# Designed miniproteins, single chains, part 9

Each design is a single chain, and the fold is of that chain. pLDDT is the mean over its residues in the fold that is shown.

## One batch from the design tools (miniprotein)

Design m285
Fold by ESMFold2-Fast:
Structure m285 (fold): chain A 99 residues (1-99)
Amino acid sequence: MLSEEQREALREIEEAVRRGDVEGVRRAADRLLSLPATLEAADRLLDLADRAKDPEIRRVLAQAALEEAMRVLRSGGDITKAIGRILRAIGILEDLRLA
């Protein structure tokens, strides 16, 4: 379940994505990753990565989603659900590597 701080960080990520601001995406993602991890935040990052047209923005978002899902796994969250998000993030990163 998203906290208010996670919702704020996700809004900043979405705004930076709309502007094509790679460094803005990175800063907002770093702030999100400093907050308690949630599967909902990982899902939002994966959705943004899937919709991102800029390969570097897509990479930053997929890497952030991977880290968020890994942090959920490490904190004792739903293992099966966390693994599903980890595999989705890896798939996006592999697609970017092969392109």
Scores: mean pLDDT 87

Design m286
Fold by ESMFold2-Fast:
Structure m286 (fold): chain A 59 residues (1-59)
Amino acid sequence: SLFEEVERLMREVADLGERGVRDGEHTTPLGERLARLQEELEKLGIYGSPLEPAEAPRP
């Protein structure tokens, strides 16, 4: 499904990001690519998910 492909793509981008961190200098274009991808995901509503499943609030 679309979600599966997007999720896999995100994982690949994340993997590239990890390698970029190692290099530390050729991450600029990667970061831009990632930002664009995030916007696309947000439009689909996939990225709009809750950022953190906060634990139960104080009793």
Scores: mean pLDDT 57

Design m287
Fold by ESMFold2-Fast:
Structure m287 (fold): chain A 74 residues (1-74)
Amino acid sequence: MSAEELIKKGKEAYKKKKYEEASKYYEQAVRILGDKTPAEVLNLLADALFKLGKLEEAQKYFDKSVAKDREALA
């Protein structure tokens, strides 16, 4: 399964409020993309983790998302 398909499935799960399933799809996409993971995907993972009450892990991914956005804008 491609990273693009995983992101799509994660977004669909999130819309259905299946946050645990959404976080698993986003985590798989992050593993495939590695350092090339877009800031948007890191933010989506952080949002899903936040909804699950995994606050420390969610904050870590929010921080990574912000760092990537700053690099893109220079």
Scores: mean pLDDT 81

Design m288
Fold by ESMFold2-Fast:
Structure m288 (fold): chain A 68 residues (1-68)
Amino acid sequence: MTFYVGRSGGPVVPVPQEELMSVPGTEKINDKVVGASGEGAKNTGNWLREKYGVEGPLQDSVVGFSSL
């Protein structure tokens, strides 16, 4: 499954769910990533920047997950 993940006001990128499963602090139900909060959201935002070059506002980083 592919999720569309972005930071508040930043670009949205398609990310394989298997890659999100490796990010610490993400919320999981039935082996699927369903969200991230607090440190999990911060970890996901930093991981997106490092791996996909996703830049966005530093204030109020929000990680959204959606399936098509």
Scores: mean pLDDT 57

Design m289
Fold by ESMFold2-Fast:
Structure m289 (fold): chain A 117 residues (1-117)
Amino acid sequence: SQADQLIKQADQLKSQGKNKEAAELYNQAGLLYASQQDYDKALEAYDKAIELEPNNPEFYANRGIVYAMAGRYKEAYEDMKKAIELDPNNKEIWKKAAQAYLLMFDFETAEEYFKKA
């Protein structure tokens, strides 16, 4: 699959010390796996992205959405909190957090967070 090819490319970049480029390809693979509802592979890809770039708020926000889709609400809340703490002025992060809260049926928090986006 395209996602499997992105993982292979990211692994090659990581072996070359190109951690930022590798993390971005792992993130892209995670998004593709999530779109296919392969949540286990999506989470593995995001874990690899976060390992290489632990301060990137987008990776936590994307992983949190997948945790919410998988019914893993505690991990979803923790990742969304981390994403917002890393970049509290990023409207896209607030929007992704609101989307995760909708997936968790936390409509009140979702509405509040959409207003911050």
Scores: mean pLDDT 91

Design m290
Fold by ESMFold2-Fast:
Formats: C-alpha cells, sequence, structure tokens
Structure m290 (fold): chain A 76 residues (1-76)
C-alpha cells in the first residue's frame, strides 16, 4: 500500500505536470490536502472535484481523481 506521503507526492507531480497548471491549481491542491488531513471526507471530495476540474489533460485528470480517492480512503 502506498503511504500518505507517496500519494501526496504523486498527486503533486501530476498537478505540476499538467499544461494548465497555475496559481489556482496550487490553491485547489492545498485545499484538498487540508481537508484530507482534517478527516473531512465530504470537504475532501468537493476539493478533489474542484482540483480535477482545473486539469486540462484527460490522463492527468484521471490520475489525479484516482490518487485523490486513495487519499480520501486513507482518512476513513
Amino acid sequence: MPSLGELLEQLGATVLADPSFNGQSIKALGDFVHKVLEGDVEGARSAMEELVSLISDPENRERARELGKQLIELTE
């Protein structure tokens, strides 16, 4: 099982590699990480979908959603 740190590094790398990466992407990523660490499952799901909506590449979008779901599951 990947660790929390490994999943966060992979999510960050996916977001940073996207062609549409900008300041809103960093904010959305930070909001998602904050909700995950708080154990706010509903807030984390909302923040994940916001983050995913900022990703332009379909492969990066799918990867980010996959990683986000795994991160949320670790807090349940």
Scores: mean pLDDT 82

Design m291
Fold by ESMFold2-Fast:
Formats: sequence, structure tokens, C-alpha cells
Structure m291 (fold): chain A 82 residues (1-82)
Amino acid sequence: GDKRDREVRRRIRRALRRGDDDEVEKLLQDLLGYSPAQAREALRRMREMPLDRDTRVDLSADITVGVSALKRAVDRTIERQK
């Protein structure tokens, strides 16, 4: 639900801001069903963006609809930053 989506997004954003890559990968795997490889790739993409500069990586929109939808949301967020 929207409440859960918001909570997960907040946790991921905080972990990214702290530079806690392990926490980000864990959250992607445990809460969103990412494989370890997919979580690592998503984190790498997030790091290639200026995420620490409040890039507002918004994973809330599609986090509950599955891994492929979340990956697409991450890619779309990257595209919007252009």
C-alpha cells in the first residue's frame, strides 16, 4: 500500500544518503524480491546518478508490483534526470 511504499522509499533513501550500500542491497532483496545480482545492478545505477545530491530516486511508485516494474521505475527515474 501507499503507506508501505513511502516507508520503504524512505529507508532506501536514507541508506543511500549514508553510503550504506549493504543496507540498500538488503532492502531491495528482502522487501522488493530483487536477486543479489539485480540489487547490485540497481545500486550501481543509483550510484552513477548524483544520489547523494538529493536525486530523489523514487522507488515508491512501483515497489509493490514486483522486481521488473521496480527496475523499470529506476530506469525511468534516471531518464527523468536528463
Scores: mean pLDDT 60

Design m292
Fold by ESMFold2-Fast:
Parts: C-alpha cells; sequence; structure tokens
Structure m292 (fold): chain A 92 residues (1-92)
C-alpha cells in the first residue's frame, strides 16, 4: 500500500538521521529496499524501485569515501525521500 511505503520511508529517514556511520545508513537503505519491494505488485514498478535503491546505495558508498558523515547523511536522506516519492507516484 502507498501509506505503508510512505511509513517505511519516514521510518528509514529517522534511522538515517540517528545513524553514527555510513555503514549503518547503508544497512537502513538495504532493509528499507527489501521491505518496499515486498509491497509492490507491479513487476515494472518493482524493477524501477530496485534500480533506484541500488543507485542510492552506490551513491552512499561512493560519497562515504570522499565526503563528511553529515554530507553522506544529507545525500542518504534526500535520496531516500526522492526514491520513496517516485515509487509512491508510480503506484498511484
Amino acid sequence: SVAEIRALGEEAIARIRAAETAEEMLAVVQEWGRRVLALIDDPAVAAEAARLGEELLATIRRKSKTESLEEVRAVAVSGLRLVTARVVSAMS
């Protein structure tokens, strides 16, 4: 459901905000992605959500090598917010 996906996104953002390491942020995004994919019935939407999630994970991994923890956190929060909104829009 759209409401459940929104709730999972907000929960994940709160956990990213509390994370002390980039590794914790990656774990939150991976868990969020697994739970969201289980809620998507349309295989095309599921495939797009999986690609967007993997792109976000790759961005967090890349930025964790060159940026501060707070810059990585900002990217993770904004990225998760955008991916969640995109998935919700595709399901509506």
Scores: mean pLDDT 87

Design m293
Fold by ESMFold2-Fast:
Structure m293 (fold): chain A 59 residues (1-59)
Amino acid sequence: SEIANLVKQLETILKSFGIDIKFDENMSLQELRDKAIKENVPESIIISIDLELRRKAAG
């Protein structure tokens, strides 16, 4: 649920910048982050993924 919502938000933001990148809802947060870096997405999107990763790691 959280990953699906994050993916939807990221795709919407990227589309507003003219970037048509698709993320898989079944990806781990780490895989999502790695793909975002590889695709050179805006830093604000990478930060959003990092916040979700930190929440998961913190328990």
Scores: mean pLDDT 72

Design m294
Fold by ESMFold2-Fast:
Structure m294 (fold): chain A 77 residues (1-77)
Amino acid sequence: SEKVREAVREEVRKMAEFLGIEATDEELQLTSVEEAFDFLARKIAEKAGVENPTLGERIDLYREALEKKVKELKEKL
């Protein structure tokens, strides 16, 4: 469904913005949670200078990016 794809794109766009990741509309042609995770994890790895991350490294980098962003937001409260 196009509406579902748009909802996924909007959520990924919001998450990318939250994490400080730049995403183009072309890159946001995502259709599943798995594709969204892979995209965000890859972009986080690129930003961190990690080439060809393993699944474990992708999970760890994604978790660390979220934890760091949550901490930054809490420090501004």
Scores: mean pLDDT 73

Design m295
Fold by ESMFold2-Fast:
Structure m295 (fold): chain A 104 residues (1-104)
Amino acid sequence: AIVGDGSVESLKKAAEAQASDAEKKKALEEAADYSEETPKVDAKVLKGARSMGEAYEAAKGLMEAGEAATIEVIFDDSMSVEEAKANLEAAKELLKYVKEHVEK
């Protein structure tokens, strides 16, 4: 991974870009899987959310109000790796939140 020719930084950036693309795709695939596995809560469909984080906030608000919600999220290919990872974590928290507040 290291070349002693003074172009180390450009090679580092290229390697990071390749890793970032792979990580982004994996995080988006995993977030989609969590969206599919989220327990069905059927009163309202949250369409137009660009991320699981946005869907999570909206679903949480509806459930706190005693309303049911489902989520439908469309991911953008221009999304950053950090946004994709944040979406995956939000999807995990949404699944946990639904289980705790619907099943309690």
Scores: mean pLDDT 57

Design m296
Fold by ESMFold2-Fast:
Structure m296 (fold): chain A 126 residues (1-126)
Amino acid sequence: EPPVLPELTDEQKALFLIGLARSYLKQGKYDEAIRYADAAASTGLPSYKANALIVRAEAYLKQGKIEEAAKDVLEAFDIYKELGLPLSDWQIEVGKKVAEAARQAGLTEIADKLEKYVKESEEFRK
């Protein structure tokens, strides 16, 4: 079950859960990374949901679940766009890796969409 963090705000819980998801991702424990990213997204906070989706996308990519990774990246990029927030270098890098994997897998429509979002995000930061 996801960890229970009594007396923390939803924001503090989301930050902690994203931190755990990233830690498991770095350890190669992709199922745990996905589980904690899901828990973080369930807090309902849009910017934290977007961050959790990028962590989950990288974990899905490492498992070869390219379509699931692409869905999460596109949803996260839409959330950041709606919030008017720039993507971090790490978030753009995950988007690039998922776009490349989609292209190599022959998922042309998904790859075209991801490449467009990545390009727009990079141009926005210049």
Scores: mean pLDDT 84

Design m297
Fold by ESMFold2-Fast:
Structure m297 (fold): chain A 87 residues (1-87)
Amino acid sequence: EEKLTVKVTVDKDTTLTVSTESNTWQKGEISVSGSAEVTYSPDGSSATVKLKAGETVDITVTSTPPSDPSQKRTTTLYIDGKKVGTL
């Protein structure tokens, strides 16, 4: 299991759109830690995060490695449409 965590702090009340893309059919799972209001997509691959000015959250994407070692899964994390990192 691979994880990428990004810490986000906002200076104004902000709604963040968090999404994942994968080079395979199985997408990454989003989890958000902190006091922010979070709405997850039904498959957990995206979320909407509502933050108040001065709040900080940790946004984590988790990717399960493929059972076949000949296969490589790449999962990319986006925040407000901007690429943040890749697993």
Scores: mean pLDDT 76

Design m298
Fold by ESMFold2-Fast:
Formats: sequence, structure tokens, C-alpha cells
Structure m298 (fold): chain A 83 residues (1-83)
Amino acid sequence: MKINEVTVTNTEPAPLVEDRTLSFKSSGKGALSETLELIGQPDKLVQKLTILTPGSKEDVEAAIKAAKERYRGETTVEVKELE
């Protein structure tokens, strides 16, 4: 079954500190949108988050777009479909 690797990076980290990277693995179908909501919130200090989720790349990108529109924040998101 298709699996996607989603990498989310906050583009405005705290200055004068070493880059902080957190890896969170979630394979739950409903966990992707919830996780993206949390990192899209302005009060979250997550530098980088990696999520593994099943589904099509198109469905995952749609969920990401919805989360970013709902929870404004300076983030970049990259989606890579795994074999």
C-alpha cells in the first residue's frame, strides 16, 4: 500500500539556538491532519517533524493544504511517496 513521508519544517525558529529536530512517526490514517494542526499552531515550537502515513500523495497534500489554511504559521511542507 502507498505510504507517504511528510516533512514539516518551521521557517522561523528561535534565533541564537541550535536547530531542534523532532521526529514523530504516525501510521494512523486519522493522525496526519491532527498532527499537522498541532504544528501549524503559532504556539508550537517544533522545528522539524517527520510523519509516515498511508494514502495517496494527492490526499495527503490536500490534508496539508487544509491544515495550513486553518492554522497559519511560517512552515514549509514536503511530501515524498514511498514505494
Scores: mean pLDDT 58

Design m299
Fold by ESMFold2-Fast:
Structure m299 (fold): chain A 88 residues (1-88)
Amino acid sequence: NELKEKFAKLLYEKLDKKKDGTISKEEFVKALEEVLEELKKEGFTPTSDDAEWLLSKLDLDGKGGISQEELNEVVKLILKEGPKFFTE
């Protein structure tokens, strides 16, 4: 669970800098890439289970992939709940 907690904190910090709680799909992908690079530098490599967990948290309609509308809702929830969104 340390991987999930570190991921949540790093992603929250990047998204918290977006005051309105709305970011573009491109900006969100960049934030994810930066978080994954930081985790790899610390020796954490996501497993397929970790990737599936992440996708399930980000896929609000359960159909796979993220629409802009789904992304906006996820970002709002992350900013509201903080890192706990990913750990609870």
Scores: mean pLDDT 63

Design m300
Fold by ESMFold2-Fast:
Structure m300 (fold): chain A 60 residues (1-60)
Amino acid sequence: GSSYEMVDKRTLRLDDGTVFDVSTEEGALEAEKNGGISREQAGLAVSAVDPELGARLMAL
């Protein structure tokens, strides 16, 4: 998958500078579909910043 980081508690940024709002199911699905990362990987990244939000994303 692509390299990524959390730039804030709701925003995931890929290595190429693409950003996704992962605070919603729709944003997490967009990151999975167009970012080349799994929803579980997005949830794990968010869990480092916001454990509750990360757990919700992993449960989608």
Scores: mean pLDDT 69

Design m301
Fold by ESMFold2-Fast:
Parts: C-alpha cells; sequence; structure tokens
Structure m301 (fold): chain A 86 residues (1-86)
C-alpha cells in the first residue's frame, strides 16, 4: 500500500538523519563515525527504493522525501570528507 510504504520510507529517513547527526560528533572514534555514516547511507538507499517502487504517491510528498534523502547523502559525504582529511 502506498501510504504504508511512505510511512516506512519516512521512518528510514528519520533514522538516517539521526545517524548522520551522531556521526558529526568529533568525540566519536573515526571507525564509529564511518560505521554510522555507512548505516545512514544504507537506510537512505532503502527509503529511495521504497519510494521508487511505490505507485500512486502524491508527487509533492515524493519530491519532499527525495529532497530529504538527497540531504542525507550530502551530509554523509561531508562527514566522509572530514574523516579523510583528519
Amino acid sequence: MAEEKVKEAEKLIDKAEELVRQAMDPNLSPEERRRLVDEAIELAKKAQKLLDESEGIDPETKRRLAVRITAVYIDAVGVRIELELA
């Protein structure tokens, strides 16, 4: 059901956003920060798949969630760059 898939995608996006925020903590080990970023990316990928496989989603809702997924990817890349330069 489209509504169920949207709710599951939103939960995955919420979790991915939380994990990326945790990964921004400089007091965490580089290994822990990489683990959190990798987990966030996998959740974002799963959310994107749910949205792509969902028929009948309101276009504005799909666009809004896609923007949030893109923001997670951008933030995750930023953390990876920070860790690589450290």
Scores: mean pLDDT 84

Design m302
Fold by ESMFold2-Fast:
Structure m302 (fold): chain A 95 residues (1-95)
Amino acid sequence: AMEEQLERDFELAAEAGLIYGGSLEVAKDLALSMFPEAEPIVERAIERVKERGGSGGGMTAGVKYLAARLSGNTEFQPIADAIEAAARAAVEARK
């Protein structure tokens, strides 16, 4: 249950990174900075995002990210906060 939830949180982190001005690399780096030993879980989540054929770049991924954040998933909220901060930094760096 907890490991499954963590894997889902990383999937959402990867999708959100693609939407909010990050790349898959930004999402991976963010997740690994928080959970360095979770590399196998992060890699699996990234593969799932890629297999979904671009669902990481669209409104669908944004809706999932927002739904997870609003659901009060306490394990996802710190990751969501970090992703928002990283996305803002990535957008600012593009200026």
Scores: mean pLDDT 52

Design m303
Fold by ESMFold2-Fast:
Order: sequence, then C-alpha cells, then structure tokens
Structure m303 (fold): chain A 70 residues (1-70)
Amino acid sequence: LNDEQKKTLQEILDGSSLPEDIKTKILAAGDEAENVVAVYHLKLVVLEELTDELESDINKILDFLRSIRK
C-alpha cells in the first residue's frame, strides 16, 4: 500500500465498528490486509457473531482493498 492508500484504509477503519485490535492488525498487514479481513469475516460467520453493521463495514474495507489491487 502507498501512503495515500494507507491513509484511506485508516479512515475507513476508523469509521468502522470493528474492534481496535483487528483495525490495528489490518492496517499493519499491508498487502496481506485482505487476508486478515477475510479471516476475521470467516471467524464471525463460524461463531454466528456477524451483525449487519459488521458485514457492511467488512464489505466496505474489502471493496476498497480489491479496488486498489486493479
């Protein structure tokens, strides 16, 4: 991620309902950020903890990460 993409990702994460430890892990992951988000999403699905708000936030993060991949 370049500095502009990292800043945009941080703004998306700051506006999300995700736990702070997950936000930190996603931001620190760089090019692996999509994998971190996907694993977190899978964990929420398996544990039946996925709320509509979390699903919306996760999709927004994934859409951004996928858009910058080309």
Scores: mean pLDDT 81

Design m304
Fold by ESMFold2-Fast:
Structure m304 (fold): chain A 98 residues (1-98)
Amino acid sequence: TEEYAKKMLELGEEGARALEEAGDRSLADAVLNAAKGAADETLRNPELAPKMLYAMSLFFETAGDRLATQEEHRQAAEVLRELGREARKLGEEYEKEK
C-alpha cells in the first residue's frame, strides 16, 4: 500500500521529467498531479491500486507510442514505454501480494 503509493509517485516523477524534456511542461505537470492523486487514493483505498497502476501503464505506453513518431522525441518515448511496463509489473505484483 504505502510502498505502492511511493512507487506511483516515482513513476509519475520520471514520466513528468521525460515529457518536460520533450517540451511538454503542461502534460508533465498533469502527469505529476495525476500520480500524486493516484498515490493519495491508493493510501485511502488500497483496492484501487491495481486499477490506478494499469491506468498509468496505458497512459505511458500511449504517450510513448505517440512521441516515437518523432525522431527528436525518441529518447523520451523510450523512457515512457519503459515506465508503462514498470507500472504494469507493479500492478501485477500488488495483486499477487494480496
Scores: mean pLDDT 80

Design m305
Fold by ESMFold2-Fast:
Structure m305 (fold): chain A 96 residues (1-96)
Amino acid sequence: APPRRLTPVPIPEEKREEVRKIFSDLYEKVLKATSLEEIRAIVREAFDRLEEAGLTDEQIENVFFQVFVWLVAEGKYKQALYLSEAAQEVLDERRA
């Protein structure tokens, strides 16, 4: 078993279309990004959009984790690392 496990939080069916659009936009923007600063801006915008769509912090964290997995699967390791750092920063700011 992995030392750290993220429990998947399901997205309500009525929100799936809106979440898919936000996910697609986030993924494409991160693929085109060339710096950590650009990815930080993209992540903050995506977080705000997902929160406006009515997702919980746990559901938003799961969306970012799915994007991370897809980036890793495509060999976009630098973008995946930057996404992880930016998402953690936003979540830590909300907890403080």
Scores: mean pLDDT 78

Design m306
Fold by ESMFold2-Fast:
Structure m306 (fold): chain A 62 residues (1-62)
Amino acid sequence: LVKAAKDEDVEMRILAISSARAASLKNPTKKDIEEFREASKDKDPEVSKLAKESLEELEKKM
């Protein structure tokens, strides 16, 4: 997640976060929460929104 979420391409970062969200929902970990929290600070509003939504979903599962 961390590597792809720092990609220069916004579409790649969105795809990376979406893929990580799907995987993390099956087995959420504190590491996943931390990574999504950092991604929620992304400069692109679409990336940050997706990361925040993913973080909320994971927190509900934990």
Scores: mean pLDDT 73

Design m307
Fold by ESMFold2-Fast:
Structure m307 (fold): chain A 97 residues (1-97)
Amino acid sequence: SGLSSVLERIRETIEEVIEKIRAGTLSSEELDKAYSELNALLKEMGRLSKSMSEKLDIMVIGSLIFVGGLSFKRGRRDLAIREFEAAIELIEEMLER
């Protein structure tokens, strides 16, 4: 479905961010680019969502992405990774539905 394709793209984008954080190579410009892409994908997910359950999951995913980036900017890299991984876990759960 269109929703599944968008979820897979969000997962891939977050996975790339996590890998760059782990490698110590994530620049401010790369983070801002990833955030622009993720915000566009989250808006598309909101448009494609059909149930209240899906809308709530999208809200939680968006919150985890936001808090993950904030943790990274505050130098809390391990916390940022955990927050991004939590977003991936919820995306994987949605993909199994």
Scores: mean pLDDT 85

Design m308
Fold by ESMFold2-Fast:
Structure m308 (fold): chain A 63 residues (1-63)
Amino acid sequence: SREEIAVRIAEASLRDEARLGEAEYDPSASPEEKIKRFTERVKRLLTEAVDKAIEEEKKRLEE
């Protein structure tokens, strides 16, 4: 359902936030660059989460 997809997206975003806090610890990087990298990673996670949810739904429809 759309609600399940939304929850997976939210969970992926929260997990990425924790991981980004470790991986992006670089005082030489600008805040703007860190924000851009975070946004791109979130977009990737959202796309992957949606694609996986669609594939899982297809499996359910196939019985």
Scores: mean pLDDT 64

Design m309
Fold by ESMFold2-Fast:
Parts: structure tokens; C-alpha cells; sequence
Structure m309 (fold): chain A 62 residues (1-62)
């Protein structure tokens, strides 16, 4: 499960939709839930804002 783990954006991500926040490469996020096979809902560390991100565009922090 990815939930509760911290990930880092490996590329800049545009917002998935009009109500989502984009991510800048290097942004750290905590995964809150798995939305579908390709996406997670994550909370941006430092701001507390939530957004939908692609699983392929984030990497787990060891």
C-alpha cells in the first residue's frame, strides 16, 4: 500500500483538473489514498494542500 508513505515529484505535473493543484519537480507529498490504478490523492508537505497526482510521476523517499 502507498498510503501513509512520503513521495517526491520526479517531474513537473500540471493540475489533473480545474480543482487540482499542480506539482513542481522535487515537491514532497504524503499519499492519503489510492484513487485509481494510475493516480493517488496526496497532501503537499509544507502547505497541507491536497491534489491528485500520477503514480508514475512520484518516487518513494527512502
Amino acid sequence: SLVGKTFRAVEDQPPKDRNSLGLKKGTEVEVLEEVDEEHVRARVKGTGLETIVKKSAIEEIK
Scores: mean pLDDT 76

Design m310
Fold by ESMFold2-Fast:
Structure m310 (fold): chain A 71 residues (1-71)
Amino acid sequence: SELEEIARKLLEMFEEQFKDDPELVEYFRQRMEEALKKAKTEEDFRKALDEISEEFVGYRADLMRKKVEEL
């Protein structure tokens, strides 16, 4: 489907950008899968992607903080 193709392309781009952070990639993948499962339309899916983008910024900050605390 078109939504699955969009999700695949986004995941490929994200994997390339964050190849050194598999936890971030996995988080993004899971959130996209949840969005695809919940979305009834392409518009719903795109809206969910905007929310994921906002959550992603917070998740990355928390992950970095945790890694620093373990040093």
Scores: mean pLDDT 72

Design m311
Fold by ESMFold2-Fast:
Structure m311 (fold): chain A 91 residues (1-91)
Amino acid sequence: SLSPEAFDLEVEIALLEIQLAIAKNTLERSDDPEVLEEVIETLKRIEEQAKQVAERANALGLSDIATDAQNVYEEAKKLREEAEKKLEEVK
């Protein structure tokens, strides 16, 4: 059984993973510069939220949750860099 804090962090990670999947799908399907700019801003928010979750999880000694949050951060960063490159190619 998880503490309430651990449960809240796991829920936040799950929501970030859903947002990542949506952003990835949008990035793969769109060449519209306006849509790509929105995807980049979404991915920047996911990066910041994942970083905050990882920091909180580390402070609480929740190593597995911290690792999951770090993985979300790294995937969001990678997708953001891909989205920024695609935006430069379609502008």
Scores: mean pLDDT 89

Design m312
Fold by ESMFold2-Fast:
Structure m312 (fold): chain A 91 residues (1-91)
Amino acid sequence: SLEQVATDFLEEVRDRILSDPRLSERVKELLAEAFDKILEANDFDKFEELLAELASRLSEEELQRVLEIAHSFVKSLPEEVKQKLLEYSEL
């Protein structure tokens, strides 16, 4: 299901971001809180709201590092998984 693909993706992104040594502990704590809220609510419609909240609480440099890590992870995914995530985001 699309919900399962999205949940698995968010859990994988969470694990990769939180284990990345380039991020400070403060940034990791803020991101862990945001990911936990998204996963607990099972409400991906709040993703934009939570990203906006994170952007307001992170410096421009910290936000850029988070985006670079997320982008690197997305690039490493098989094309089939990327296509399904794109289809999900268009809904």
Scores: mean pLDDT 68

Design m313
Fold by ESMFold2-Fast:
Structure m313 (fold): chain A 79 residues (1-79)
Amino acid sequence: SLVIPERLAELTRLLGLEPSDLHPSARLQEDLLVNRAMARELIERFGLDLSVEELLALTVGELLRLLDVPEAVIRALEG
């Protein structure tokens, strides 16, 4: 069984998604429709040293790496 890291679980909760719905290649703005308000919430909640514009340019996989989610978990999300 895949153990879901706390930060991945919190991210999915904030986005209104299940962990299995997050594909690492998905773009936060274009594919998941993350807006500026959601980006600010993510930056504040996870303590990220990023601008809103920088966060919106990320893929799910890039964000998960910044959240220190293990590579094995990220690869499992690829299918």
Scores: mean pLDDT 81

Design m314
Fold by ESMFold2-Fast:
Structure m314 (fold): chain A 89 residues (1-89)
Amino acid sequence: LEEEAKKLIEELKKLLEESKDPLLKKLLEEAIKLAEKFLREGKVSEEILKLLKEIVEAAKYAMENLDDLTKKIGALLRVIGLLIELESL
């Protein structure tokens, strides 16, 4: 679990560096902060890993669809929803 969390944090950091969208960058920063907090507190669970994987996938989808406003907004809203769920754990 800890090793998987570390890999997901590295992937989120890579997406943050590659992202050109200011809102997506801010959402990725928050995801990284939450993931690092769970890792530091020894609270990494299968549920947390699943949410982090879904955030990574939604962020990638947003980055691939920057020219499609509806798809981009949908993906960003999904990341926001996943972050709210992650914060509640």
Scores: mean pLDDT 84

Design m315
Fold by ESMFold2-Fast:
Structure m315 (fold): chain A 81 residues (1-81)
Amino acid sequence: SSRQRDLRRVTSLSGIFRNMSDDDLRSISRLASLYFSQSSDPRSVRRSVILTSGMIQSLDPSLSPQDSLDLSRDRLRRVRS
């Protein structure tokens, strides 16, 4: 299912992000937020949510991939374009 693919992507990205510097993570986080607020393409919006979810889980590994997705959507929806 598409949800299972998204959850696997969150887990994979979280693993990658754990090996990145804090500066690189902040840069990617800013780009994801900007892309979410500026993009009119639903696929690009979805990718921004997944990317941000991976970052959230990399910073707090106690969160499940699903909780990370839910937190990502909540945070990004609060961004005003």
Scores: mean pLDDT 78

Design m316
Fold by ESMFold2-Fast:
Structure m316 (fold): chain A 81 residues (1-81)
Amino acid sequence: HMSVEEAIRRASLAMQEAFEKALKLVKEGKVDEARKYVNDTIEKMLAEAENDIQKVLIERLAGEFNERFDKFIEEYEKKKK
């Protein structure tokens, strides 16, 4: 059993690492690969959730990271034109 706090910490770390890798992919022009990587990471974290409370918290965290990622892509694509 994983505590809710441990699940959140693991999800946060995994999302941070995925976000950093995805940003590098975007800078290399691999936007589709970056989006797939972020989505795959979120899916894995949701699959590892042991109960509904963990799922809700991971979904909230994932939503926040997705919003930041989308804003980064939008700004980056705008500057690359």
Scores: mean pLDDT 77

Design m317
Fold by ESMFold2-Fast:
Structure m317 (fold): chain A 64 residues (1-64)
Amino acid sequence: MEEELKKKVEKIKKEIENMTLEQLQLELGVQEVALAVYRLIGDKKGAEYQEKIIKFIEEKIKEL
């Protein structure tokens, strides 16, 4: 379970590294909605990994 979530995060991070600023902003919005859904349904592990993805996108946008 935890290893699967970590692998999913790694895959998403690689995809994010190849995104344009416009794509990163769109993806940030999508990931924030997913985080809200995970929090609503009580998936604490999913929410935690989703927050890591969001932080990575925010860092990538800041680097540009």
Scores: mean pLDDT 79

Design m318
Fold by ESMFold2-Fast:
Structure m318 (fold): chain A 83 residues (1-83)
Amino acid sequence: SSMEKLEKKRKELGRQIADDLARAMVDEVIDYLKKKGKPQSEIDEIRANLDIWIHLPDDDPARQAAGNKLGEVFSEYVKERAK
């Protein structure tokens, strides 16, 4: 079905856009943490969660957990930048 192919392509494009946005946001946070002298282990954990979020399917519980951790990191970054 042509409709099934179109729906699959739309989902793939939506995920690519979300992945690109997450990469850009994580790069900004990591640059900030490096400037603050945060330990490499903290930076590596953020990268690991981004990797999980990008490479796992939408319905994977591990992807949801990784997304939650990235959300916490972004929230902390925003709070620190507002001070």
Scores: mean pLDDT 84

Design m319
Fold by ESMFold2-Fast:
Structure m319 (fold): chain A 78 residues (1-78)
Amino acid sequence: SAEIEKVDAEMKKLLEETKKEALEVLKRYGISEEEFGRMSDEELAARTDLMAELQAIEDKYMPQLDALVEKRKALLQK
């Protein structure tokens, strides 16, 4: 439906904004996206400052994403 497509577009935009901010954090730490993808969970846990900044991005965007997920569920139950 058109309403679900609009919610999906908003979710896509929000995820793209989240990814953009995460990539800017990685850039400030001198880490490429590919390099980050190759890091183990243990290596990531050792990078406390990096992980704290990535968590702050999740804390900022997750409530907005959750609201869109709930809106999408409500539209599916209509």
Scores: mean pLDDT 83

